# Designed miniproteins, single chains, continued (3), part 6

Each design is a single chain, and the fold is of that chain. pLDDT is the mean over its residues in the fold that is shown.

## One batch from the design tools (miniprotein)

Design m8189
Fold by ESMFold2-Fast:
Structure m8189 (fold): chain A 85 residues (1-85)
Amino acid sequence: SLITTNREIALHLVKFALEQLKKKTELDVRSAIAALEEALELLEKDPNASEEAIEHLRKALEALKAGKYEEALEHLEKAIEILEK
């Protein structure tokens, strides 16, 4: 279904972003931000998406743009937990 597809793609993008952030280069941070913005767009268009997961992704993006990488990682891990189950 569209709901299941959007959630699965968003989860993949969030996990990809987490992996990019562990590499700690400026390019990897930009790649992470792009992936998270795409994940957020997919979830926001899905009426059955978890609002809690969306909120954690928004906070992760805000933290990354502010250079608060550890805070961003905490929010990404929470989003992954919610999106997986």
Scores: mean pLDDT 82

Design m8190
Fold by ESMFold2-Fast:
Structure m8190 (fold): chain A 60 residues (1-60)
Amino acid sequence: SKAEEIRKKYDEILYDYFQGKITKEEAIKRLNELLKEAESIGDTDLATYLKNVIDYIKKE
């Protein structure tokens, strides 16, 4: 499903971030693109989860 593809991309973004391959700013940018994809498919639970993760990474 598209939701499964979004989750796979999410895992890859976090892996790259934790490995130091991408910056916090780049990780947030990529996660926001996944958020838009989740919203476009109407997956409200996934979109809410991604918003919360982005906020945690930002340390709001």
Scores: mean pLDDT 85

Design m8191
Fold by ESMFold2-Fast:
Structure m8191 (fold): chain A 55 residues (1-55)
Amino acid sequence: MTLEEILERIKKAKTPEEISELFDEAVALIGQIPDIDEQLEALKRVTDVVEEVLK
């Protein structure tokens, strides 16, 4: 699963448990990115989407 697919699934998630599982998956994928600046940008994107959904 790509990071973009995980972000879309977070937007469609209906429970905090689903969001938590998808967040863990996203963090694992971000950890595979060799560029630290790209890792930070990806983490910001994931955090932003999670905050948007939890409103």
Scores: mean pLDDT 80

Design m8192
Fold by ESMFold2-Fast:
Structure m8192 (fold): chain A 73 residues (1-73)
Amino acid sequence: ALKDDASEEEKKAVKELAEEALETAKKLNDEELIKQAEKIKKKAEEAIEKGDLADVGVAEVAAAVLLVVGKKL
């Protein structure tokens, strides 16, 4: 549905992106990437609780981490 703030689909997508980034970082065994992915996941969860995904740009940050990790694979 077209609504204000983050939709349930957006919240789910952001959480899934953060989880994927963390899983891929763990597979690469890159401590710095793992920490960045964990930080993004925490920010995503906070933004989801507030209903304020746009405030932090969490989806874009999570996608950027996934792109960096994907380039290494």
Scores: mean pLDDT 63

Design m8193
Fold by ESMFold2-Fast:
Structure m8193 (fold): chain A 75 residues (1-75)
Amino acid sequence: SKVEEAKKHLERGDKLMDEAEAEPDPQRRIELYREAEKHYDKASELAKDDPELRQLADIHSVAARLLIVGEELEA
């Protein structure tokens, strides 16, 4: 189902966020956060019929975006 596909994208995003937090290179960290954001955006689109899952995906997407902005401002 689209909801199960959304959950898989959320899980991929979460793994990328964990990889980013362990990444010492700021440029590689930004790339990992950008990839996580894309997975969370896909999860949100796929979860349109599940409001709670969509909200979770949207919150995670915003969090990833804020981390990207934070890294860019520190550079």
Scores: mean pLDDT 88

Design m8194
Fold by ESMFold2-Fast:
Structure m8194 (fold): chain A 71 residues (1-71)
Amino acid sequence: MAEELEELLEKGKLEELKEVLEGLGEYLSTKSSDPRAKKALELVKELLEAVKKGDVEKAKELARELEETLK
């Protein structure tokens, strides 16, 4: 899914990216007993902050790490 997140970043679809990340964060919060889900939730929060700051390079790095965490 990081490839899709990176595509949204490259196309400047930041609102769609935020909606995807918010939905993913809500889902991951229901899996609080899973350490992988907890790490992924932290990455979602950091990615949302990077998007708010316009730090595209950091956002791409976090999106890649998030994909690796969810596999």
Scores: mean pLDDT 75

Design m8195
Fold by ESMFold2-Fast:
Structure m8195 (fold): chain A 107 residues (1-107)
Amino acid sequence: MIAEKAKRAAELLRKIAERARKEGAPQEDIEDIEEIARGLAKVRTEEEAREFFEEVYEKYKPKGKSFGQKTSAVSMLVKLYEAMRKNGLSPLKALEALITALEAELA
């Protein structure tokens, strides 16, 4: 289940990166999304999912980077990790929320 959801989320992130590229988004933002998609595609377990969200959070947390320079997808991942840490959101539920939001953005 985790591996399937992580693979689905990675596929959706790649589609967002392709759309962003066609729409003239900054190259750095496209590269960030593609790097995140590659990492997410390797996630197979709940522990790996938690580690993935933590790594994205540490790289893009508000203290390290100005809010508003992040892509919508990166900002969403940061918020999902905060929900995991503060509200006890499971990695599985975080992946489900990510998939739902990414599918809505691509609709």
Scores: mean pLDDT 79

Design m8196
Fold by ESMFold2-Fast:
Structure m8196 (fold): chain A 59 residues (1-59)
Amino acid sequence: MTYLSREEAIEILQAEAGVSRAQAEAMLENYGEEVSEEDVRTLLRQIAQGRAAGEAARA
């Protein structure tokens, strides 16, 4: 299992999801100093779903 530093996870979240550094840091606040690649993939999926849900919930 590969673990990423918070800085590496922030860079991936910014590059893949287009979130700001502040948003990425807030999302990683509950994960501590090390984040697994699987956790980063989960966060990317949650961000994508959140954006789609925001569009769908316009009613």
Scores: mean pLDDT 73

Design m8197
Fold by ESMFold2-Fast:
Structure m8197 (fold): chain A 76 residues (1-76)
Amino acid sequence: DKIEEVEKLYQEALRKLDEGASLEEIAKLVAEMLKKAGINTSQETVLNVFKALPDTDEARKLAIELLARHALERLR
């Protein structure tokens, strides 16, 4: 189930952010989540988006949430 796969990757990305994981690891999970929804992207593209954001967990969490919403909307 693609919806369950996306939700799992979303929760993993949030957990990794809370654990202080590298932006590269978080970008990999987010890119994988988007690919499960049929969005053609890469870890590098997602990483560049995160690097352009304010250096706050709040901004990164919001970006992850918005990208997860977009992925889930495509699967509905």
Scores: mean pLDDT 85

Design m8198
Fold by ESMFold2-Fast:
Structure m8198 (fold): chain A 92 residues (1-92)
Amino acid sequence: TPEAYALARTLIDLAAEEGGTVRVEVEGDQVTIVASGLSVTSQVALALQAIGARLDGADVEVRIEGDTVTLVAGGLSDSQKEALKRLAEERS
């Protein structure tokens, strides 16, 4: 969904802005994004965006563990998956 892709991009961008690290893993129809080094403010912002996306029917799950945020997103196109992988490589 567009919301799942937007959320994934937001997570990668926040990690890059804060000097953190990000990796993207593709498993079938799911994309897992792991971002480390995020501030509490960025974690809260992403969690709120994820709640909004889920209420809008997006297949997204967010897990926060310390300064690490894990996003699992479903329903992404092959082009969206490839774009996220490239973005993570450029911003890691």
Scores: mean pLDDT 82

Design m8199
Fold by ESMFold2-Fast:
Structure m8199 (fold): chain A 92 residues (1-92)
Amino acid sequence: SEQLIQEAIDMLLKAHQEGAKIEITTDGGTVNITVSGLSISQAIGLALSMIGLGLDGLPIEVKLEGDTVTITISGLSEEQAREFKETLLSRL
């Protein structure tokens, strides 16, 4: 849903405010996000929050690798994926 997409963007912007480096790429209707530079506890918190969005119905996969959180959101339209990337990059 658009609401869950907005919640994902808001969580990423909060991570950026906490000092995270965010990298984002799109491939069709898939958004790939890498979040690095957080503390281990902050990275765990972000990963758990993103997993929560998946339980609420957002088609999201989350991986925690050390202090790096990798997030994949799939099943979007190409326009939704593009708007996600543009919205996030405009606020970084």
Scores: mean pLDDT 86

Design m8200
Fold by ESMFold2-Fast:
Structure m8200 (fold): chain A 88 residues (1-88)
Amino acid sequence: MKLYAVGLTGRAPAERAEAVAAALREAVSALPGVKAALATARPDGTVTVGAVVEAEDEEEARRIAAEVAALAESLGVTVTSVTVTLIP
């Protein structure tokens, strides 16, 4: 198994951004393979998610990243970027 850093940036309504980030952190932390998750919100409605995922390869890590993006969209986040990076 390898460790990957998954990053997601998106936008939510500014008045909901903190609540959305908190819900997203909990939902992402519950995903299989996720070892750690953090979500933060800015006053302008920017939401950022960082997760450390354990996967056998980059393909599995990208599949988990897609699940993170789907969760963000289900909570009303317009996803602008998703990144997957191998942790050495």
Scores: mean pLDDT 86

Design m8201
Fold by ESMFold2-Fast:
Structure m8201 (fold): chain A 101 residues (1-101)
Amino acid sequence: SRFDELRARTIALLEEIRALIEKGEMTPEKVEEFKKELDRLEAELERLAREHPERRGELDRIIGLISAAKWLLNELLKDPEAHRERAAATLARIIAELRAL
């Protein structure tokens, strides 16, 4: 389904973000690129929620998790070394929650 496709794309993107954070390879430029990709996924999920109101609860949950991930990326940029381990762990939890949907 379109829902499963968007959920899978979100999980894949967050796994890529987590891998870069764990390697210490996240840069401000990469954060901005990932935030744009997350914004595009959020827009697609919001459109799907308008077309399928019966799925709004599930879609709002994914949108909320995307928002949490974007917030986490902004926090990481303030102090990358101090926040790296916590950011990677928090993303792993977000990904696990997405998989449980």
Scores: mean pLDDT 86

Design m8202
Fold by ESMFold2-Fast:
Structure m8202 (fold): chain A 100 residues (1-100)
Amino acid sequence: SMDDIIQIQRDTVDQTRQQFISVSQQQNVSQDFINRGISIIDQTQRIIDQAMQSSGSERIRLINRAVYGIGRVRQVIDYLQRGDHQSAQSIIDRTMSFIQ
């Protein structure tokens, strides 16, 4: 069901949050960078919560937005693991515009 899909997205957000914090600490990135990444994850979680209270096309739009947001954070994790801090920073900067 769509509610099952939403629950899977919530679990994915929680897993991504844990991985992002762990990798960011291991890579010794700035606290400001970590805070910006957490803000994206928090906004993605809020969007999922909004999707649970919505229906129809709006629910689908919100789920797609959440999938995009968490996908960007997962890309940031991949760049950090490869030591590519510049690409990770670029993704955070572009994704921050999706929060506002």
Scores: mean pLDDT 86

Design m8203
Fold by ESMFold2-Fast:
Structure m8203 (fold): chain A 108 residues (1-108)
Amino acid sequence: NAERLKAEYERAVKRLESIDPKSPEVAQAYANLADAYVRLGKYDEAIEWAKKALEIDPNNADAHLALGRAYEKQGKLDEAIKHYRKALEIDPDYVDARVALRKVEEKK
């Protein structure tokens, strides 16, 4: 349930931000929030949270996957491909990014 995951990640963000707002854990919490917003169909919010994650940790594979998915849903296929490739560059075993890249390349 995306709404439950969003609520969990929002609580994690509040706790982690109070400790160290620039930690990799905060970046991961932002990436998880971005994925939850993608699942809710809120692509502009997903892009905002994913970009915040990448400001802290530019090599967060989950943030790149969330950006790719949000851009793909907006029809921005070149941006989606770029971020899916970046996620796989960071984590070559990232099944979700590999599947997403294959599907979006078939649309071009």
Scores: mean pLDDT 86

Design m8204
Fold by ESMFold2-Fast:
Structure m8204 (fold): chain A 57 residues (1-57)
Amino acid sequence: SMDSKIDAIVEETKKEIARVKEESKERKVSPLQEAIDQMSVLAEGVDKIIEVRKAAR
């Protein structure tokens, strides 16, 4: 169950990164801002994975 939850978070994070890339192109944000936005989505995904692992102890 934990692995399935982590896989779901990974897939959702990939989907959000793709969405951020499309929105960044549409909004014509700077490459640095686009990178920051993508890193923020990755950090949120990692935090969710850490919480799932903590709950599994």
Scores: mean pLDDT 79

Design m8205
Fold by ESMFold2-Fast:
Structure m8205 (fold): chain A 90 residues (1-90)
Amino acid sequence: MEELKKEAEEAKAEMDRVFDRGIELLKQYDPELAEGVRAARRASPLAAADLIESYAKTSPKGEELQAVAREMRDLATRYEKLKEQIEKEK
């Protein structure tokens, strides 16, 4: 139980770090896009990842933004699986 909770916390923290990197990249060319992504994140991490990926298509940092979106998507999926496993242990 505790080990799974720790892994979930670590996945969330890593996702937050990846998200912050994406926000900093977006701020370099459009602060309004960065705020849009922050708003999307409040709805879900996947929504934020989708928005970052769409912006990557027109960005000079497109490859870096795509990497951020992919990492966030993978971490969000891992976090959900860990949450499900924790619920099963209750």
Scores: mean pLDDT 76

Design m8206
Fold by ESMFold2-Fast:
Formats: sequence, structure tokens, C-alpha cells
Structure m8206 (fold): chain A 72 residues (1-72)
Amino acid sequence: GAAERERLRAEAERLIAEAERAFRQGDYDKAVALLEEAERVAVRLVTLYGDTSVAERIRRFRERLEAEGIRL
């Protein structure tokens, strides 16, 4: 339902925020691990609700990591 979709979005947004913080601190291993967790939540959002908003945010973050020369 709508409440579960909102919970999944909030969980993914929290994981993305933590990944961005880890990236800013130079902890790239932690940033990648958190991003992978966020991607698992994004797959569930797409599969259950057709919600691609989180997947799009993760894609842009991956592009930023690749621009820094980080292999994903």
C-alpha cells in the first residue's frame, strides 16, 4: 500500500544520504556498500509500485562516483 511505498522511499533516501556522507568523508567502500543497499530497495519500489524516482537518484549518484574514478 501507500504506507509501505513511503516507508521504502524513506529507507532508500536515508541510505542515499548516508552514502553521500561517506563519499564526502572519502570512505568510498562504505559509500558503495550503502548505495548497493539503496539499489535493493529501489528494485522493490519499481517491482511493487512502478516507482523509479529512487532508482534515478541512485543512477545520478553512480555517475558522480564514476566521474571521481571510483569503480562500481
Scores: mean pLDDT 84

Design m8207
Fold by ESMFold2-Fast:
Structure m8207 (fold): chain A 64 residues (1-64)
Amino acid sequence: SSLQELARFLLSIPGVGEELALRLLLAFRDLESLARATVAQLQSIGVPPALARRIIAAARERLA
């Protein structure tokens, strides 16, 4: 269920399509790991810096 919840969250972010959501799921597996990630880690899997900042910020907001 954790992976499905993460997938739905990622797909709700403008600029995140199915291909990128899958890469993020394989790399981070849960929302907590994603919230602790760095922009450089997201860039290493093909996420542009501006989108990486948005994804990380949104993940942190969800956990607040």
Scores: mean pLDDT 85

Design m8208
Fold by ESMFold2-Fast:
Structure m8208 (fold): chain A 54 residues (1-54)
Amino acid sequence: EVTVEKINEAKKAYEEGNKEEALKLFKELGIGDIASAIRSDPEKLLEQLKSIQK
């Protein structure tokens, strides 16, 4: 529930051009290490967010 909400916020931030905020929210989900690796490729971050959000 809270996880889905934060994923939605991260996705929204990314689409608004705030990729840094999206990664920050991703880390709050407990996927910090993965988010750090994906930071170099924003497309991978978006794919992760979509996968988790359904």
Scores: mean pLDDT 62

Design m8209
Fold by ESMFold2-Fast:
Structure m8209 (fold): chain A 55 residues (1-55)
Amino acid sequence: SALEERLKELAERSGDPELEKGLERLLQMYKEGKITEEEAELYVDIAEQEVKRRE
């Protein structure tokens, strides 16, 4: 899905092992149905802001 692709790309781009682990955990929670797509998108937006701040 587009969300899974965004999470993988962002994790690879981050260069931060802790952020990468966090994004992998987020993807797992999304696949398990523990969070909604809307919640997952919100967390991805926050992570994208963090990656952009560090770049």
Scores: mean pLDDT 76

Design m8210
Fold by ESMFold2-Fast:
Structure m8210 (fold): chain A 83 residues (1-83)
Amino acid sequence: SKKEEIDRLLEKAKELADQGKVAEFVNTLAKILSLARQLSPEEMEEVIKKLKELADTLSGIARKAVERMIKILEDYLKEKKAM
């Protein structure tokens, strides 16, 4: 399922960040964002919670990248709930 793919990509993103593989990390975040936009509002809220947990384990530019993604998904979630 898309949710299971996102869970695998979140795990991969953490590994890539820990290895300093910035380009691969950003590409992995982009894939998560693309899949998350296709989820129900409830599933999207679960992904946002997992991204917040990921951000707490990161620092610097990697943490800020995840925080920006969280904001994008929160804004998208608000729009989707207004439809």
Scores: mean pLDDT 85

Design m8211
Fold by ESMFold2-Fast:
Structure m8211 (fold): chain A 86 residues (1-86)
Amino acid sequence: HMEEVLARQEAFRKELSSYIDKAEKLFSQNKDEIDTFVENLPSDREKRIEATKKFIDELKEKYGNTLESKFFILLVEAYIIDKLAE
């Protein structure tokens, strides 16, 4: 049954890659809005965190609870965290 395990792993990898590709396309489509949000973040740390939380919550409401949307939100969160760490 090792051949079945390998086939299942390859199918899972291809499916996962497809969802990630769709998420990356969604990110690219929304990049200007995300960059504008990041550029307009307040200098106060607590206000930046609260504004970021609100922005992410609004994106979750807009794009819903699909796998593509979940990966998209993770990409946005990672991008904003990277910018906040500067």
Scores: mean pLDDT 81

Design m8212
Fold by ESMFold2-Fast:
Structure m8212 (fold): chain A 76 residues (1-76)
Amino acid sequence: RKEKAQQNREKLKKDAEEARKTLSPDILELVEKAIENGDDEYFKEIDKAIKTDEQRRAVLAVRSYLELEKIEKEKK
């Protein structure tokens, strides 16, 4: 739930760490660039690069964590 931001960050961080083990470094770089630039083109490239439902979920986990990191980091 959105009750505690810290709890959500910890969960997303763990999910992202596990997801990183499933994804290749190349896909991780694309996810980071997608979040950094917010460009839909990178998201399309990621979608084409992932071949399994497990990889798609892993990308979403990493994306969610990086998106939260970026938002909170910019607030500081």
Scores: mean pLDDT 73

Design m8213
Fold by ESMFold2-Fast:
Structure m8213 (fold): chain A 74 residues (1-74)
Amino acid sequence: MDEEIIEKAKEIYRELMKKASELTEEKGFLTAEDFEENEKLALGHGSRMLQYLDEGDLEKAVEEAKKMIEYYEK
């Protein structure tokens, strides 16, 4: 179900953004080393998913959501 895939990807994106916010609050800055390689890839796909949702391209949004979930779960 496309809606479940998008919702799961949005939840992952919120968790990663919360991590970024918490680290910024703690350290005052972020570095590449604060994120695992899979988390950085997941964030990239999450940003593209949100862009496609804003554009109304549900098919591409779902593809990016699936990639985000795949990278995050590795």
Scores: mean pLDDT 78

Design m8214
Fold by ESMFold2-Fast:
Structure m8214 (fold): chain A 106 residues (1-106)
Amino acid sequence: SELVEKAKELRIKARQLFNQGKYEEAVKYYEEAIKLYEQAGEDPSAAYTDLGIAYLKLGKYEEAIKYFEKALEVNPEDRTALRVLGEAYRKLGKFDEAEKYFEKAR
């Protein structure tokens, strides 16, 4: 699918921006990639996890949680999504929720 190839390119660009510390720009490219994956009927879960991690780096913990939860709606057993969701709850001081998700990620 042309949409899937474009989504992959946008996700690669987002990761490059993320690795440069350009988290706000990375967010925009991850959001565009997700839209194209969804239009193509493809699994966006890994891109949701990447988007959530970018929000964690921006200190936007509630937004990060939202996107990790979206990733887990698609793939409930994703250990990376579970681990970073735990980290986001820990950043908010919600230690009981953090422990629950870290345990699920083991």
Scores: mean pLDDT 91

Design m8215
Fold by ESMFold2-Fast:
Structure m8215 (fold): chain A 118 residues (1-118)
Amino acid sequence: SFTLTESGGGTFSVGDSVTLSSKYTGDQSKVLAMGWWRQKPGKGQELVATITKDGKVSYADKYKGRFTISYDPANKTLYLTMNNLQKEDTATYFNVVLVQDGLRLSFVEGDGVQVTVV
């Protein structure tokens, strides 16, 4: 019953800025945290940034200062703003939401959006 609709991917130039969006449906009261993960060609998934429902933000060290995660609870939309794009930022970016229902924790993962930097 929880769904994610991601957008904002495409092909960009080095030095561009892009904002990825993920709109979710479902019970907001059960959301503990949201985050952006990425998968580079031929690599595993890696954490980019997280935000909790109460607004606490964390970044993996290599993304600090260039990427910004933000959340609009009124529109149920999570954003990732990526500034000064580099060729190394070419990856599929996934929104992941951590949901708690009673004692059960579950992850909801989006289909991903491709970002290509040329």
Scores: mean pLDDT 83

Design m8216
Fold by ESMFold2-Fast:
Structure m8216 (fold): chain A 71 residues (1-71)
Amino acid sequence: MKAEKEKYIEELLKLMKELGASEEELEEARKALEEFFESSDEEEFKKAYELGLKSLKAELERKKKGIKPLP
């Protein structure tokens, strides 16, 4: 159900906000996640959610080490 996928999107955005993402970055991420949500199957979205979570944590670690995030 879309409402369940929306919770995953909200969780990712909440973590990004806690990691210091700007308001503009959060809006961009929401759009990207919503587009992916609409174009992907439920199982694909759940898998991407888990990978996205790991990616966000990895980007935070890279940023702390002075490495710029991927474009």
Scores: mean pLDDT 72

Design m8217
Fold by ESMFold2-Fast:
Structure m8217 (fold): chain A 70 residues (1-70)
Amino acid sequence: MEEAIKLALEEVKKRNKNGQVVVESAEAISENKVKVTFTLKSWPDVEYTATYEVKDGKVELVSVTGRPKA
C-alpha cells in the first residue's frame, strides 16, 4: 500500500517539477487506488484531489477534482 502511494506521489512530482504543487495528503482508498490532495501555489484557495490507480507498478490518473478551501 505504501508503495502505491509512493508511485502516485512520484507521478505528481513528474508532472509538476517546477514546484507549483503543494501536496497536503496522500492515502490509499482501496487496494489499487490512491487519493492525493494538493494545492497549486498560483491558486492556494483551491484544493485539488487526484485519484490514481496502480496496476503492475504502473500509475494511471483516474480523476481530478477541485474545491474551494474552507
Scores: mean pLDDT 74

Design m8218
Fold by ESMFold2-Fast:
Structure m8218 (fold): chain A 81 residues (1-81)
Amino acid sequence: AEELREEAIRLGEEAIKLGLEALKQAGDNRKAISLGIAAVLKGIGAITLAKFHPDDEEKLREAVRDGEEGIKLGEEALKLA
């Protein structure tokens, strides 16, 4: 459970970082902006789930998936930015 919580927070933080970086580089690219915002929101969601459900393994696995999805969105946003 502890390892999943730490992983979810780490992935969420990376998703936020990538999303914010994409937003800085996006300029007026609406698709890059949309994906960057989505990455930040998924990252916040992952961290929130992990912090509020530290002993719930199912919720922690959901948080890990949200973080992984957020990273993917952030990487897509950066490619378009």
Scores: mean pLDDT 87

Design m8219
Fold by ESMFold2-Fast:
Structure m8219 (fold): chain A 60 residues (1-60)
Amino acid sequence: PPSPEELLQGTLDAFKLSIDNGASKETILRMWGLVKPYLLSAGVSPEDIERLEKEVLEYA
């Protein structure tokens, strides 16, 4: 499986691409709600998830 670092970077890149393609902040928030439980189950730390969420929302 991908490392936590690979999951974090890949998730950030995917969200940035979605935003660049015109996804609304509301859509991004809904997508985040689906992705967060997956990252937690994959062993990503809550601190890294919180930082990723802030970075995604600031980019949107």
Scores: mean pLDDT 83

Design m8220
Fold by ESMFold2-Fast:
Structure m8220 (fold): chain A 83 residues (1-83)
Amino acid sequence: MSPEVLRLEAELALVQMGLAVARLAFENGVPATEEDVRRLEELAERARRLAEEAADLDPALAEEARAVAEEAEELLRRAREQL
C-alpha cells in the first residue's frame, strides 16, 4: 500500500476508536456534555475529510470512511438531543 493510504487507514482507526468510546458512554447511560458534542463534531468532520481524501486512492477505504462519518453524525444527533 502507498504511504498515503496507510496514513488514512491509521487516521480512520483513531476516529473509530473515538466513536467506540462515545458509543460505550451512551450504552452505559452517561449524559452527553458540551465537550462530547464538540468532540463528536470533530470526529464527524475528520471522517468526512478522510472519505474525500481516500476517494481517489482507495475506493473501499473511502466507503468505510463514509460509513464511519455517518455513524459519527448519528451519535452527534443523539448527543445534541441530551442537551
Scores: mean pLDDT 84

Design m8221
Fold by ESMFold2-Fast:
Structure m8221 (fold): chain A 69 residues (1-69)
Amino acid sequence: MEELKNATPKDVAELVEKAEEAYRQGNLEEALELTKKAIEMSKHVKVDPKLAVRLTGIQLRIIGEELDA
């Protein structure tokens, strides 16, 4: 279990931005993968409330698409 210990809040923010962009493009598989990575990294770093809200928002949007299928 290597590199997640070296993750920073900035790395989590970058993954969230990429996930949000993939979601906008309709690439739900990529958005989900990036969101999972961001969640995993967030377990090893302290993220601010604003970033946590963004991460939760993208999770809920992806879940909404799954439930409406």
Scores: mean pLDDT 75

Design m8222
Fold by ESMFold2-Fast:
Structure m8222 (fold): chain A 71 residues (1-71)
Amino acid sequence: MSEEKLEQEVTLSMALIYLSLAKHLASKGDNEGAIESAQKAIELASSVTGEYKEEAEEVIKEAEKLIKEIE
């Protein structure tokens, strides 16, 4: 396993954590925090390439959907 592959796995994991946080904050009525966390998930997922790209694109899609539901 290369350093690049490890970085991609870590970045995707962080994106998933921020997406989960965004959904949790939205459920609590913290719309500002939810949008901030969803945007962070999009930023992290957008940097993912290679074999994890498909999973990262799904994170982006869910985060964008959440932002639209709040706005």
Scores: mean pLDDT 83

Design m8223
Fold by ESMFold2-Fast:
Structure m8223 (fold): chain A 61 residues (1-61)
Amino acid sequence: GPLREAARRVARIATVEQLEKLLKEGNDEILDRIARLAGVPREQLPEVVRIMKEEGLKPLI
């Protein structure tokens, strides 16, 4: 679905650990940049991170 494809795009840009740290810190500037690059609404990033964790999505390298 759309959220799974978004999670895959986000996984190419940042790791789960990096995203969880940014979300915990409330780094809105960096989170907004990641959301724009992945084509995802900013408010959906926590759900995208959850999907990444559940599916074990990693960068292709």
Scores: mean pLDDT 78

Design m8224
Fold by ESMFold2-Fast:
Structure m8224 (fold): chain A 84 residues (1-84)
Amino acid sequence: MKKEWEEDIYRTMSALLLGVSLDTVDELAKILNVSYEELHELLTEFLKEGASVEEMVERLKEIYGLDEENVEYVRKVLEESEKK
């Protein structure tokens, strides 16, 4: 019935996948205006494709119509994820 527990799982999985804080995941979901489930699905798809940070940012900009400030924030988060 209620998907709140599923969203909490996807929120946590996205944080682990990116190696970032839950607050960062919350900000990404807010910027993209997506659910945690949708965010996790997008991130998983990019990883399966082996997409570069630039390719991911470009696709998100085109899909969600991000302004320059939001594009820069998303790029920084994805670049931090790649520093492993």
Scores: mean pLDDT 77

